# Designs tried in a protein design run: designed miniproteins, single chains, continued (2). Part 48

Each design is a single chain, and the fold is of that chain. pLDDT is the mean over its residues in the fold that is shown.

## One batch from the design tools (miniprotein)

Design m5652
Fold by ESMFold2-Fast:
Structure m5652 (fold): chain A 89 residues (1-89)
Amino acid sequence: MRELLDEGSTSLKVEVDGEELLIEIHIRVYREGDELVVELRGVARNKNGEVLGEVRARLRLPESTPEEEREEKLLEAIRRLVEELVEKV
């Protein structure tokens, strides 16, 4: 059984080799049994809106994980996702 707890998106602009990229990060948080499942989708676009790269990641945490630790692990997962997207462009 999966229950959607939260969803959202954020974006950031980065410059790679003198070219401006828009990185969109989509996040969905599910409850699955005794675990939280965070699904991340990152998309890199150029200034014309063309997709240059896409990466997906998944993070699983015990539901009992403290809020501070959840935040830390989520930020680490987002940083890794952005790094992988930049490497694909």
Scores: mean pLDDT 80

Design m5653
Fold by ESMFold2-Fast:
Structure m5653 (fold): chain A 92 residues (1-92)
Amino acid sequence: KKKDIEDLISFLKLLLEQVRNGTPIDTILAQIQAAIEQYKNNPDIQKLLQLVLDTVQFIKDYYKNDPEAARKAIGVALDTAIKKLEEELKKL
């Protein structure tokens, strides 16, 4: 469980860097989807990655007429998810 959360935190930090660096949101979504497939033997990570995918997709759709606001909101969501996972890691 601890290693699963550590791996997820590392992945989300890479996504956050890419979002801040201007990587297209569709590329971010594709990377999350690829990670879900890669972690088929780890249902806990797969479930958390699915929640991240759903959150990024929701924000993209919500801000469909404002791509800059979408990017900023996705960055905030990823940063918040990282902080929450780091809090959970402290309990393990």
Scores: mean pLDDT 83

Design m5654
Fold by ESMFold2-Fast:
Structure m5654 (fold): chain A 63 residues (1-63)
Amino acid sequence: SDALLEEIRRLLKEKYGLELSKEEVRRLVDNARRHVGLSQEEVLELLRKGEDLDAVGVRRILE
């Protein structure tokens, strides 16, 4: 799922102004799975559809 992690990283940078490394994105996605049960695909869809989410909102959901 390297392509999925790159797409998530791109959306975080372009849509939310969060510049994260590939390793940081992987940790964030792993944390989302462990704490809120979201898959990589579900994280991607949340970021695509999160119309009123800012950088703080994204971090709070995925922490």
Scores: mean pLDDT 75

Design m5655
Fold by ESMFold2-Fast:
Structure m5655 (fold): chain A 95 residues (1-95)
Amino acid sequence: MERIEEILRELERISAQPETPENRERFKRLAAELQRLLLASDDETLREIIRREAKRLGIELTDEQIDELVAEFRRERDAFLARLAATVGEALPAA
């Protein structure tokens, strides 16, 4: 949880900086770490993260909108796992 919030703050800082190869590489690393942490999180943790970010940004989200965003993260997780399974299947003769 705390690490996810730290990454989100750092991504905001980098996005406000000029687009340089160094900033792009750092953004990629942090985004990959964020994605990994989000994929490992349960739905309730994702809802809490979305609620906190929306409140911090002054955005009013309904519970339905938060659930929709959680469903989007779950779809990304499932799409990632499907891509990983397909890649492993192509690399392994038995699958």
Scores: mean pLDDT 68

Design m5656
Fold by ESMFold2-Fast:
Order: structure tokens, then C-alpha cells, then sequence
Structure m5656 (fold): chain A 96 residues (1-96)
């Protein structure tokens, strides 16, 4: 299924991040994002958090902030205000 394809790409991206292959992780996560409508809100938030980590490691602070903002909004919509606030604090630290 398209959901299984997205989850497989996210899993492969997580392994790429563990191996320090940040450019490959971004490629896999951006591909998975094409199928994000088939993911649960929690899975969508995880996808955006992994993108934020990868972009931060690559020095793309603007794209990392955009991904964290998307994840924070998803957590807020899920009722997880504490996680949303934690991510907003991370965004402010990245802007310094």
C-alpha cells in the first residue's frame, strides 16, 4: 500500500540519519512526504521531525525551522500542547 511505502521510506531515512547520510535521509523523507495523506498525524509529525534533524545537520536552518513548525502544528492539533511548546523553544534556539 502507499502507507506501507511511506513507512518503509521513513524507516530507510532513519537508518540513513544514524549513518550520518543526511542528504540521503532528506531524499527519502521528501519522497515519503508525497504520501503523507496516508499517514496518521503522529507519523506525519515524526516525518517532519526527521526532516528537521536532517536539514539541521546539513546547515539548512530555514528548512529545519519549517519542518519543526509543521510538527509543532500537528502536535497542537493532536492536543499535545507540551510537545508543541517544546518544538517552539527548539525553533527559537535554532534562530540564534
Amino acid sequence: SLKEKALKLIGEASRALENGDYERAVQLLEEAKKYEKYLTPGEQARLDMLLAIAYKKLGDTEKAVEALKRAAQIYREMGDEKMAETLEKTIEELKK
Scores: mean pLDDT 90

Design m5657
Fold by ESMFold2-Fast:
Structure m5657 (fold): chain A 67 residues (1-67)
Amino acid sequence: TEAAERGLELGKKAKKEGHNEVASGMFASAAVEAARQGNKELALESAELAEESGGTEAGELARKAAE
């Protein structure tokens, strides 16, 4: 939904500015929100970006939510 898409966009901006920890958190939140909304594709994309930016823990939690 709009909230998840906005979170993904903000995360991408933060990552480009070098705020990797902030970006990872935003991507993880977007992934969880997308999964809750039933948007599995957006959830997985956001989880991959969270893992890439801040680490495996964020990606693992997002995957769990997207079960």
Scores: mean pLDDT 74

Design m5658
Fold by ESMFold2-Fast:
Structure m5658 (fold): chain A 80 residues (1-80)
Amino acid sequence: EERQARIDALVDAEIDRYAEEAARNPGVKVLLPSDPAVRARLETRIAEKRAENADHVKRIQELSKKARQEIEDLLKKLEE
């Protein structure tokens, strides 16, 4: 049980590392493992990392847009 959990943790760590590299380098050819279970986990991790990056960028854009609008509204009122 402990041995299997340790092996699974090492495999998960390797999959996560590979998924991050694949997400960072879209031009690099991704070699998918022959094991369907490992392949499914890798594809899930890559999708999660890509979604996280997209969500982070979108959140920053929305915060910047809101801050700019609030500053403009305040300046407009102060100039009156």
Scores: mean pLDDT 66

Design m5659
Fold by ESMFold2-Fast:
Structure m5659 (fold): chain A 84 residues (1-84)
Amino acid sequence: TALYSQAFEAALLVGEDKVEEALERFRELRETIRSEADRDAVLRGARVAYALLVHHDELAKAETLVRIVEEVFGPEAAAEVRRA
């Protein structure tokens, strides 16, 4: 299964106000990461979703997504998502 697609789908749950489900999906993805390429794929999926939320002026949801990434992957990962 493509980690990028799974991360993007998890981030879309934030767009639907399913914050707890999104958080759980990202925790599951963290457990599947075995390489830096896996981590990069997950963060790329989150970053694309972040850019879409910002593009649609859903800034509060975009910030919620960043908070989820920070909780699961740490502040460096959250900073990477914000660079979208």
Scores: mean pLDDT 85

Design m5660
Fold by ESMFold2-Fast:
Structure m5660 (fold): chain A 110 residues (1-110)
Amino acid sequence: SNREKLLKRIEEFKKNFDKLFEEADTDGSGYLDRDELVRLLQKFFFGDDIPEERLPTEYLRRLADKLLEYFDKNGDGKISKEELKDFFVNKSPEEQYRLLLFLLGFEAAE
């Protein structure tokens, strides 16, 4: 099912989070801006099998904007490694799945 595939990708992402963050953090600042965050999310949802010709970037941009709204308390347009780690690593796969659906506007979180 699509849910089982997403949960497996979440587990793989958690195991490789530090490496994936470093690959997205192109300036080495320890923070991701909006465009770097979209790149991280592309790796999260599609991994290394990204079809470059048909990337659905609109929902990734929306998710990046929602993550910035949740974590960017300073209004600098950046998210720290620790803030993203709390979302992607320190939560259960079920909680992450539910939060992702909420952030994409598919359901309300309770």
Scores: mean pLDDT 67

Design m5661
Fold by ESMFold2-Fast:
Structure m5661 (fold): chain A 61 residues (1-61)
Amino acid sequence: AGRITAEELKALGLSQGFIAFLDADGDGTVDAAELAGAKAALSVPGAYFPQSILEDLAKFE
């Protein structure tokens, strides 16, 4: 599974708060499990996220 750095997420235009949410262990990298957790959260009924964030997450599949 690939990992992505916080700098790469920032370059994609993600907010610092969202990057911190994905980087749950605070090591500056996001692994596939953290990305999968974020995708699951976005899939719950009533979740509200901009389309651009959903498209950015899709790039990591």
Scores: mean pLDDT 63

Design m5662
Fold by ESMFold2-Fast:
Structure m5662 (fold): chain A 96 residues (1-96)
Amino acid sequence: MEKVKKEAEKKYEELIKKGAKELMLAEGLGMANGEPASGRPFTSLEEAEKYAIDTANGINTGELYASTSAGKAVEEKIKKGGKEIKEKLKKAEEKL
C-alpha cells in the first residue's frame, strides 16, 4: 500500500513539471499568434510551476495569463490530472 502513495506523489510531481513546460509553450504560441498575456507572460519556469500547482489543486488563477486554445487545454489537463492524483493519495491515506 505504501508504494501506491509514493507512485501518486511521483505522478503529481511529473504532472506539475510537464504542465509548467506545456504552459510556457502555450504562452509562446499565444505570443506568436499576437495574443500576449494580460499584463505579462510567465517570466520564469518557477512562475509556471507555481501556477501549475495552483491549477492542479483546483485554484483558478487563469486571469493572469492569455487564454489561448493551447493554454486552456493545458489548464484542463492539469486540473483533471491533479484531481485524479489527489483522489489516489486520499485512498492511500484513508486505508487504515
Scores: mean pLDDT 67

Design m5663
Fold by ESMFold2-Fast:
Structure m5663 (fold): chain A 92 residues (1-92)
Amino acid sequence: SAMAKREEEKLREAREFLEYVERNPEELERELDALMDELGLSEEQKAIRREYFRRSVELARRLVNGEMSVEEFEEELLRAHEEARKRIEELE
């Protein structure tokens, strides 16, 4: 079904994301910090972005470990994204 295909695609994306994060965590952190600097984000805005990134990693781990459904993962990730966006916009 289309839902089953979507679930397989989301699981693959989550696994690839986790593998990337686990391969070079310090380099990824430096790369993200450099990107945020180029975008002109403040230290407070960067902290919010880092918090969102950590939450994304936590959610991906729970999904890959079978601790949450793809639907729950998508809902929680969207909530985390919207909250981070709102907090960053309030600092502009």
Scores: mean pLDDT 84

Design m5664
Fold by ESMFold2-Fast:
Structure m5664 (fold): chain A 96 residues (1-96)
Amino acid sequence: PLEELRALMDEAAPDREPTPEAVLALLDEIERHSAPGVAQMARLAREALLVAAAVAATDDQEAGAARLRAFLEARLPEATPEVQALMREMLAALDE
C-alpha cells in the first residue's frame, strides 16, 4: 500500500529533505527489500521520477507532459489496484 511506501521513506530520511539522487536510491532499496505490492510502487515511483527528470530537461513542456502521460497509460494495466489509483491521480494532475 502507498502508506507503507511513505512510512519506509520517512524512516530513511526523517527531519531532512533528501536529494533527487537519494530519493531514487531509496526507492531502489525499497524495491529490493519489500513485499511485492510495495516493491511495485517503489519501482513505478522510481521510473516515474526518471521520466519526470527527463521531461524537465526538455524545453517543450507539452511534449514532456505527453511523454509522462504515455508512460503512465502504458503501465496502468500492469499495476496493482492501489498503484493504478496513484497513476490516475498523476494523470489528473497532468490535466491541470
Scores: mean pLDDT 66

Design m5665
Fold by ESMFold2-Fast:
Structure m5665 (fold): chain A 98 residues (1-98)
Amino acid sequence: ASRSELLYEAMSLLGQFAALAREASRHLSPEQAAEVERLVEEAQKAFLARDAEALTRALNRLVELLRGSPDPRVQALADEAARVAEQAKRAMAELEAA
């Protein structure tokens, strides 16, 4: 893929991840929902800075937070968010290598 295609793919995947995380946050406490928004913002800032390690930490922390919920709806969204996060990390690694 071209650099512009990889950038678009990474951006699209991060958008999908943020949407899944925000959907899950509707089933969380207000304090946990605020932490979700903070981690989404941290991931977006890491992406803009091209900091793959910071992006990986933010995505992993967010998935772990969601997986900590006993709500099966949140657990299902966490599993999907984890899949999207792995794709986003791969796209970012390819973008850095290009």
Scores: mean pLDDT 86

Design m5666
Fold by ESMFold2-Fast:
Structure m5666 (fold): chain A 64 residues (1-64)
Amino acid sequence: STVTVRILKDNGALEVETGKVYKKGDVITLEDPKLSEDGSYLYGYDVETGELVVISTDAVEILS
């Protein structure tokens, strides 16, 4: 499954392996999206890069 999200804050999302940070207004499509145990983070694989991305749930808007 996929989810498309908009990042609401600068540095609100990070690629775990590369250390790349996303910016406010970035739109990412995530494959196999999952919430952290405490619900504070959304994890998934960026469909363009294949990299694991972690997003703070207070910094994300779900678009589809």
Scores: mean pLDDT 85

Design m5667
Fold by ESMFold2-Fast:
Structure m5667 (fold): chain A 90 residues (1-90)
Amino acid sequence: SELREQLLKELEELVKLLEEKGAPKELIERLREEALEAMKYAEEIKKNPDDEELREKALEEQREILEILLEIAEYLGDEETAEALRKVLA
């Protein structure tokens, strides 16, 4: 799917930027894993758009991605990004 290809490209670009900034390898790997899981749930929702359980799982994966991004921002001392992510997660 074109959307999947675009999201994978954006994920790769984000990962490269975070690696260049010195983000921990463990957090980068967790980010990749959760992003791939979120993409998987997005494809399943396309096939079954009325499945509330799939939507809840997709929202949970999105929250986990935001929490990992917050951990990376805090590690890097990016207070502006960390504050923005805390507001989204609240």
Scores: mean pLDDT 83

Design m5668
Fold by ESMFold2-Fast:
Structure m5668 (fold): chain A 95 residues (1-95)
Amino acid sequence: LPLLDQLVRPNPELAALYRETTGSTRETWTVRQLVQALLRYAILNGLFKPGEDSSIIDLSGTVLGKILGVDEVDANDVDGIAARLLKSAELVPLP
């Protein structure tokens, strides 16, 4: 499976935050859905750094930044965001 289509189970802290952010009660997520939930969290909390073409999300001092152990991510670097999220999620084994 492509990385973004891989099923994962987020850790309890990330799952709780994403439940609040998306309203979804799902236990398993695709990596793509975890990335989309991070982007939604950034939009809802006004975390994009100011600038004409800024794609940089400032996670410093946020609950999400603490969970992921990261101070910023680039919204255009989907693979980098996915790699950070995978550190806070467990791969779901193939059936």
Scores: mean pLDDT 80

Design m5669
Fold by ESMFold2-Fast:
Structure m5669 (fold): chain A 95 residues (1-95)
Amino acid sequence: LKEELLELARKFTEALGAMDFKTANELFDKIEETAKKLSVEDILEVGKELAKDPSLLLAASFIRSIARKLGAEESKIKELEELIKKSIEEALKKA
């Protein structure tokens, strides 16, 4: 399930990069349904894994929003936000 969510998030990012909005919308729905089957802790773990890759930051932000909606503690949400911010800063430094 966690690996399934990671794979869906990667495919979502690829679809957005290709401007394939139909596939991106279908993957968006699958991500939400898969996340409902996971614990909040597992969703946050997936978000943190995605946040390590600057190309996946939009997907990481989306996973963060789902985790908050499903009742993740604000302190845990802030940890994920800081990881996303750090990845953005690193990407901008190299861009």
Scores: mean pLDDT 80

Design m5670
Fold by ESMFold2-Fast:
Structure m5670 (fold): chain A 86 residues (1-86)
Amino acid sequence: MLSQAALDLSPELKFLEELLAQAEKIRPDPAFVIEFQRQLVKVLTLIEDPEEAKKAMLELLEILAKSDSVEEFRERASAYIEERLS
C-alpha cells in the first residue's frame, strides 16, 4: 500500500471526463458546464477521501439535473458540499 506509482490520477481523470460528458448531455449550456467544473474542483480540493469525493461528484450530477438555473445549481451544490464537510 506504500507505492507512489499507485498514486495515479488516470482513473480519477477518466471519471471526471465521463462526469463532464454527462453534464453536457443534461445541460448543453456552457454556463452550467463551467459551474459544474467549478464545483468538481471544490469537491476534489475539500474532500480528502477519494471514494467520498466520487460520491459527492455523482450527487452534483443529480443536483445539476434538478436545477432550473446556474445560480440554483451553485447554491444547492455548495450547500451539499458544506454539509459533507460538517
Scores: mean pLDDT 77

Design m5671
Fold by ESMFold2-Fast:
Structure m5671 (fold): chain A 94 residues (1-94)
Amino acid sequence: EVLAVAQEANRALREGVRAGDVAAGAERALALLRPLAEAATTEEEKEAVLTAAAALSAVLARLLAGEEVEIRDEADLRRLAAEYRAEVARVRAE
């Protein structure tokens, strides 16, 4: 469920960046994640949504850098989420 929504959000971000309308892509991605975030009641469900949001933030950064990126599976979600979390920690440590 969360993986499928993250994959659709990844596509929305890619389309937005390609069209030169990053804000529209980001708004579409947020609209796709928002119902999952609002429905999340367990810590497990909340962590899954947070992982997807972190992964999509890494996706957006890579797309803006001109890279091709696709979330194919849950391992991709975890890897991209870890990438974003590491970057946030680096910036906060400065």
Scores: mean pLDDT 83

Design m5672
Fold by ESMFold2-Fast:
Structure m5672 (fold): chain A 67 residues (1-67)
Amino acid sequence: SLEERARAFYESLSEAEQALIRAAWERDPSLGLQVFLSLAARRDPALFEELARLPYEERLAILQGIV
């Protein structure tokens, strides 16, 4: 599933990058999503394109399930 691919991508990131996403999410979920998507755009363009096709609320829900 797209959720499983997003989780696998997150788990492939360094501990520092995972911590950055979590810290951003704790401050502002929208900021956490922006950091996550920026990393996906650079390292997994196919995942980024699929996430970009979803409504904003669904993108937030996916990242919420991961962090």
Scores: mean pLDDT 89

Design m5673
Fold by ESMFold2-Fast:
Structure m5673 (fold): chain A 84 residues (1-84)
Amino acid sequence: MLAEAEKALASAPAEVKARALEYLRRAADLAAQAVATGDRSLLEQAARYGQEAVDLLVAAGHTEAAMKVAGLVQEQLAAALAAL
């Protein structure tokens, strides 16, 4: 997920890319913790951080990058939910 997100954000300004990737790292960490602990509330928090990254990209005018990141977040959350 994070490697694919970095590729999707390659053309974004460095500051926007760094902030979006920070939200996505938090989402990935929380999703992994949810699977490890069985705690569904961590998966809800992961979804919120993933949405913050998408919203940031939309607000910055990077709608195509936002759509790609949204797809990656949905795929990660679906995989985590299936593992719970």
Scores: mean pLDDT 86

Design m5674
Fold by ESMFold2-Fast:
Structure m5674 (fold): chain A 88 residues (1-88)
Amino acid sequence: MPESLMFRGLSLLSEIYLLVKLNKPQSEIDRVLQEFLELTESVDPAAAEKVREILKEYLKYKNTDQEKATELLQKAGQIFIDAVKKKA
């Protein structure tokens, strides 16, 4: 169901944000990022490609520009939300 898919995706994004804030190992962050990308790809492969590029930028800025990193994570979330709503 779209609502359950939305909840799962947003939960994964929240987990990524928390892992970054707690300065967890990159391997843990990469696992959750990959799970989010696989979930997005199952909804819309084109949206997943856009999200992948945004998450690469997020990882570059997460320790240097917190404002930019937050904006990128929000952008990835919005692309996911739009993809889920389009499939609903």
Scores: mean pLDDT 80

Design m5675
Fold by ESMFold2-Fast:
Structure m5675 (fold): chain A 75 residues (1-75)
Amino acid sequence: SVARLLGLLRNALREMSRYIPPDVERRLTEGIREAERLAKTDPAAARRLADQVLSEMQDEIKRYNVPLVVGVAEP
């Protein structure tokens, strides 16, 4: 479910926000909001964007050495 993934991304962003720069947090927040907006009219596009945001979050977790973020951190 796109809604479940978006909820996971929202929770992950809340957990990692203290470890990343404000511009990165803003970019990820905008991505989540756009995916939430698309979910009402184009679930396929929303899922594609949510998957992209998840990938970006994983990259930022590695880049800023963020402590374990449940549901999005790579093993």
Scores: mean pLDDT 82

Design m5676
Fold by ESMFold2-Fast:
Structure m5676 (fold): chain A 74 residues (1-74)
Amino acid sequence: AVSWEDVEAWVEWLTQALPPEAAAELRALLARQRADGASPEETLRTIADWLRRRYPDDPLAQRLADELAAAAER
């Protein structure tokens, strides 16, 4: 099962790799997911979908989104 510690680790890693504006969007997304009472698994899927939409032509972003979605199912 995925924990909030797992989600925080993924977000920390992603924000180190992303431009400041994208990192801010991701942090805001995490805050909204927590406020809405989403599960850690739902939050990973939401981040995966956000990556796919934000960077549709980036194969690395698509691969990372697939890895996040797969982690949510474990």
Scores: mean pLDDT 83

Design m5677
Fold by ESMFold2-Fast:
Structure m5677 (fold): chain A 101 residues (1-101)
Amino acid sequence: MEAKKVAEEEIERVKRSLESMRDVARRALEELRRVGPVAEPLAELVRRNLRRTEEQVRKYMEELRESEDVEEIRRLGILGESTAGIGTISSSAALVAARNL
């Protein structure tokens, strides 16, 4: 079952991207917490964006698991990885902002 093997490989790749995003977001939230109440609006934005991104990536991974089409599986994998990657960039910007507050 080639499609299932490709799906497993794409899911693992997307999971690694998602873990990277979560790590950067966690570091940003820790720094924002140290800044205190003045940073809370940015911390709320980071938490909201993280939740929305994780939900979207979860949907791509669910669709990817259900597909028997290798081309669709690869496309969904790219969308999941790219979505998590944008989340990482956004969280990195928040981390830089926190360090300059």
Scores: mean pLDDT 88

Design m5678
Fold by ESMFold2-Fast:
Structure m5678 (fold): chain A 86 residues (1-86)
Amino acid sequence: MKITITVVGPTPEQAEKAGEGAARRASGVGPTRVEREGNTTTVTTEAEDGVAFAGLVIGSIGEVMDVGGVRSRTEGDHYTLTVIPR
C-alpha cells in the first residue's frame, strides 16, 4: 500500500531531523520521496503493513521531538500518518 507520513515539528530544524529518521525507515521498505516546507516534512513510500511501519516511524520521530498527537487515515490503498508536536 502507499504510505504518506507528515511530520510537523515545533521548528523547521526539528521537522527536518525527525523527517530524516522517518525517511531512513521508509527507504528500507520501498521507493521513498521526501518533501519539506517550513515546519513540515512529508515522506512517501510503499509497504505491505502500513500500521506496523507507522509504529516504527513514530518511535523514530519520538527520539528527535516530543510527540503531542498522532492521526492516521486509510483511504483505499493509501495510508496517511500525521505526527504533531506537543
Scores: mean pLDDT 78

Design m5679
Fold by ESMFold2-Fast:
Structure m5679 (fold): chain A 58 residues (1-58)
Amino acid sequence: HMSKEELKKRIIEGAKYAIELGMPLDEVIEAVREYLKSHPEFTDEDIEEVIEEVKKLG
């Protein structure tokens, strides 16, 4: 059973890895947003919080 906070950390780690592999930041942001929208526990506020953290990685 994964907590919402643990999932946020794993998504941010995955985004960092994708950016390091040369994936464009805008594509990574779009993929993260789409994935989190599929999770009913994530509000729009939660999603934007994660996206802001991902933007800091680029």
Scores: mean pLDDT 82

Design m5680
Fold by ESMFold2-Fast:
Structure m5680 (fold): chain A 87 residues (1-87)
Amino acid sequence: MEEKVVEAILKMQLEMDKLAGKTRSEEEIEKERKELLKEFERIKKEAEEEAKKGNELAKIVKKLIEGDFSAVDEAVAKAKEKVEAAK
């Protein structure tokens, strides 16, 4: 599950970098993926605790952590549409 969320975030970052005319090496992408997985474990615990307190934003973050990242996929698709429209 964490891998899917991290991959979605990386995919969005890579598409944003392409919009800015920037590229990253495969090694840089792998390093960032590893760091994101580590940070994700920390955020996951905090989001679960805050969601139990009734924090609405934490509930949304918890859904993303549980694999509901359709909003991220939509953001990536929208970014690609802007690149194609500007071309």
Scores: mean pLDDT 68

Design m5681
Fold by ESMFold2-Fast:
Structure m5681 (fold): chain A 74 residues (1-74)
Amino acid sequence: LQEHLERLRREFREARERAEADFRAAEAGGPLIPEMEKILKAFEEADFSSPLSEEAQRALQETFLMFAYFAKRE
């Protein structure tokens, strides 16, 4: 279980760092960027919480996918 959590944390960290660079470069426009930041903050808070259950981990994964969707949706 801990190995599974460690893997997800690592993947989230790598994806988060890259997404941060990408969405800044994309300059998605003023109103969209504040929404992305709110999602990112919620994601970081949940990541630090590091929920143990797989259901909670999937919720974090969905949050990140939503963040990626907003970054992609210029």
Scores: mean pLDDT 55

Design m5682
Fold by ESMFold2-Fast:
Structure m5682 (fold): chain A 95 residues (1-95)
Amino acid sequence: MISEEEAKKMAEELVKKFRDAVKNPEAYEQLRKEYPKAVEAMENSTGSEIEKVGAGVKGYADELAEKNPELKETADAIRGYALQILREEEKKRKA
């Protein structure tokens, strides 16, 4: 298992990549090459930008856990931290 600190850093990087992809077509194509199932989850998501980014992160974590069941706890941690980051970002926008 990776450390909680490492999982949090990975979550921060994934959130940034997915947010950039939603706003930038070139970043979106790059993300599709690196994490195709995550991008598919984003495309199948309806609703806000935050919801699409959340779907992408969940898709990435689910694919990681499916291919490597031993990494399920790590994938769950990354997903949890990423969703927490998105929630905090939304709160800052409302302030």
Scores: mean pLDDT 76

Design m5683
Fold by ESMFold2-Fast:
Structure m5683 (fold): chain A 80 residues (1-80)
Amino acid sequence: RALAEAALALAEAAVRLGVRALAEGKYEEAEKYGELGAEFGEVAAKIAEALGDKELALRGGVVAGLGGIVIGLAKRLKKK
């Protein structure tokens, strides 16, 4: 499904940008990219699940999880 694939591509790009921002010490930017990755990953997973595409749904879920990890790391490293 084109919409689920587009959402997954956006989620993957957001997570990659978030990881890069973490490496550069841009924690607020990393947190925002992690949020986008989690949101688009969840959207991709839900659309894929509705279409019966188990592999695409798993990929969306994994990317959403990575987005959450980026958010957590950014919050922890931004302080303290």
Scores: mean pLDDT 81

Design m5684
Fold by ESMFold2-Fast:
Structure m5684 (fold): chain A 67 residues (1-67)
Amino acid sequence: SLSEEEFEREVAEALALMWVGIARIVTKDPEVVEKVDKAAREALANGDLQTGLEKVKEIVEEYLKKK
């Protein structure tokens, strides 16, 4: 069985993959997908999942506004 810390990390990794998937479907732009992937990886590396989610939303919204 996974430790509590390992379980939390696996959940965070799954959420990161979901963010990348959503970016691919919504934006269909490989540059946006790469930015989202980078933000997700940084959130996982520093354990700051909340900031990672906010950055992902901001990246997608800002890119969509640029037309």
Scores: mean pLDDT 74

Design m5685
Fold by ESMFold2-Fast:
Structure m5685 (fold): chain A 70 residues (1-70)
Amino acid sequence: SGLEEMVRYTVDQNPDWSEEQLLARIENSVTVAVDLRMSFEGKSQEEIDRELAERVAEARAILAELLAAR
């Protein structure tokens, strides 16, 4: 998925970044992408918040797995 590619790219391009720095960058990217897409689709704020929570949780899981392999 595009999310996994984005997380992997962020980790690969920033080998010296802490988990906290990587997570902050990834969460910001996910937030902007979800808000822009779902607002444009006319989704309610409740639906946007739910999708954001799900995508952030997925991104955190991918990041944790990649960092464990560092």
Scores: mean pLDDT 80

Design m5686
Fold by ESMFold2-Fast:
Structure m5686 (fold): chain A 56 residues (1-56)
Amino acid sequence: NSVETVATYLMEKYQVSEERAFSLAEAADGLRQALKLPDNLLIPLAEMFHDAEMLR
């Protein structure tokens, strides 16, 4: 599952909680699906959402 893979990546790289990582991964996948973007953009999109969260 792409969302689970991305959530695991975020937990390992940024040490965010499981709930936060899945929230970010799901937001990224939702945007990817809405814009019909390829799945290889999931990690970049999730990183953008993480960066936006840290800058609030």
Scores: mean pLDDT 78

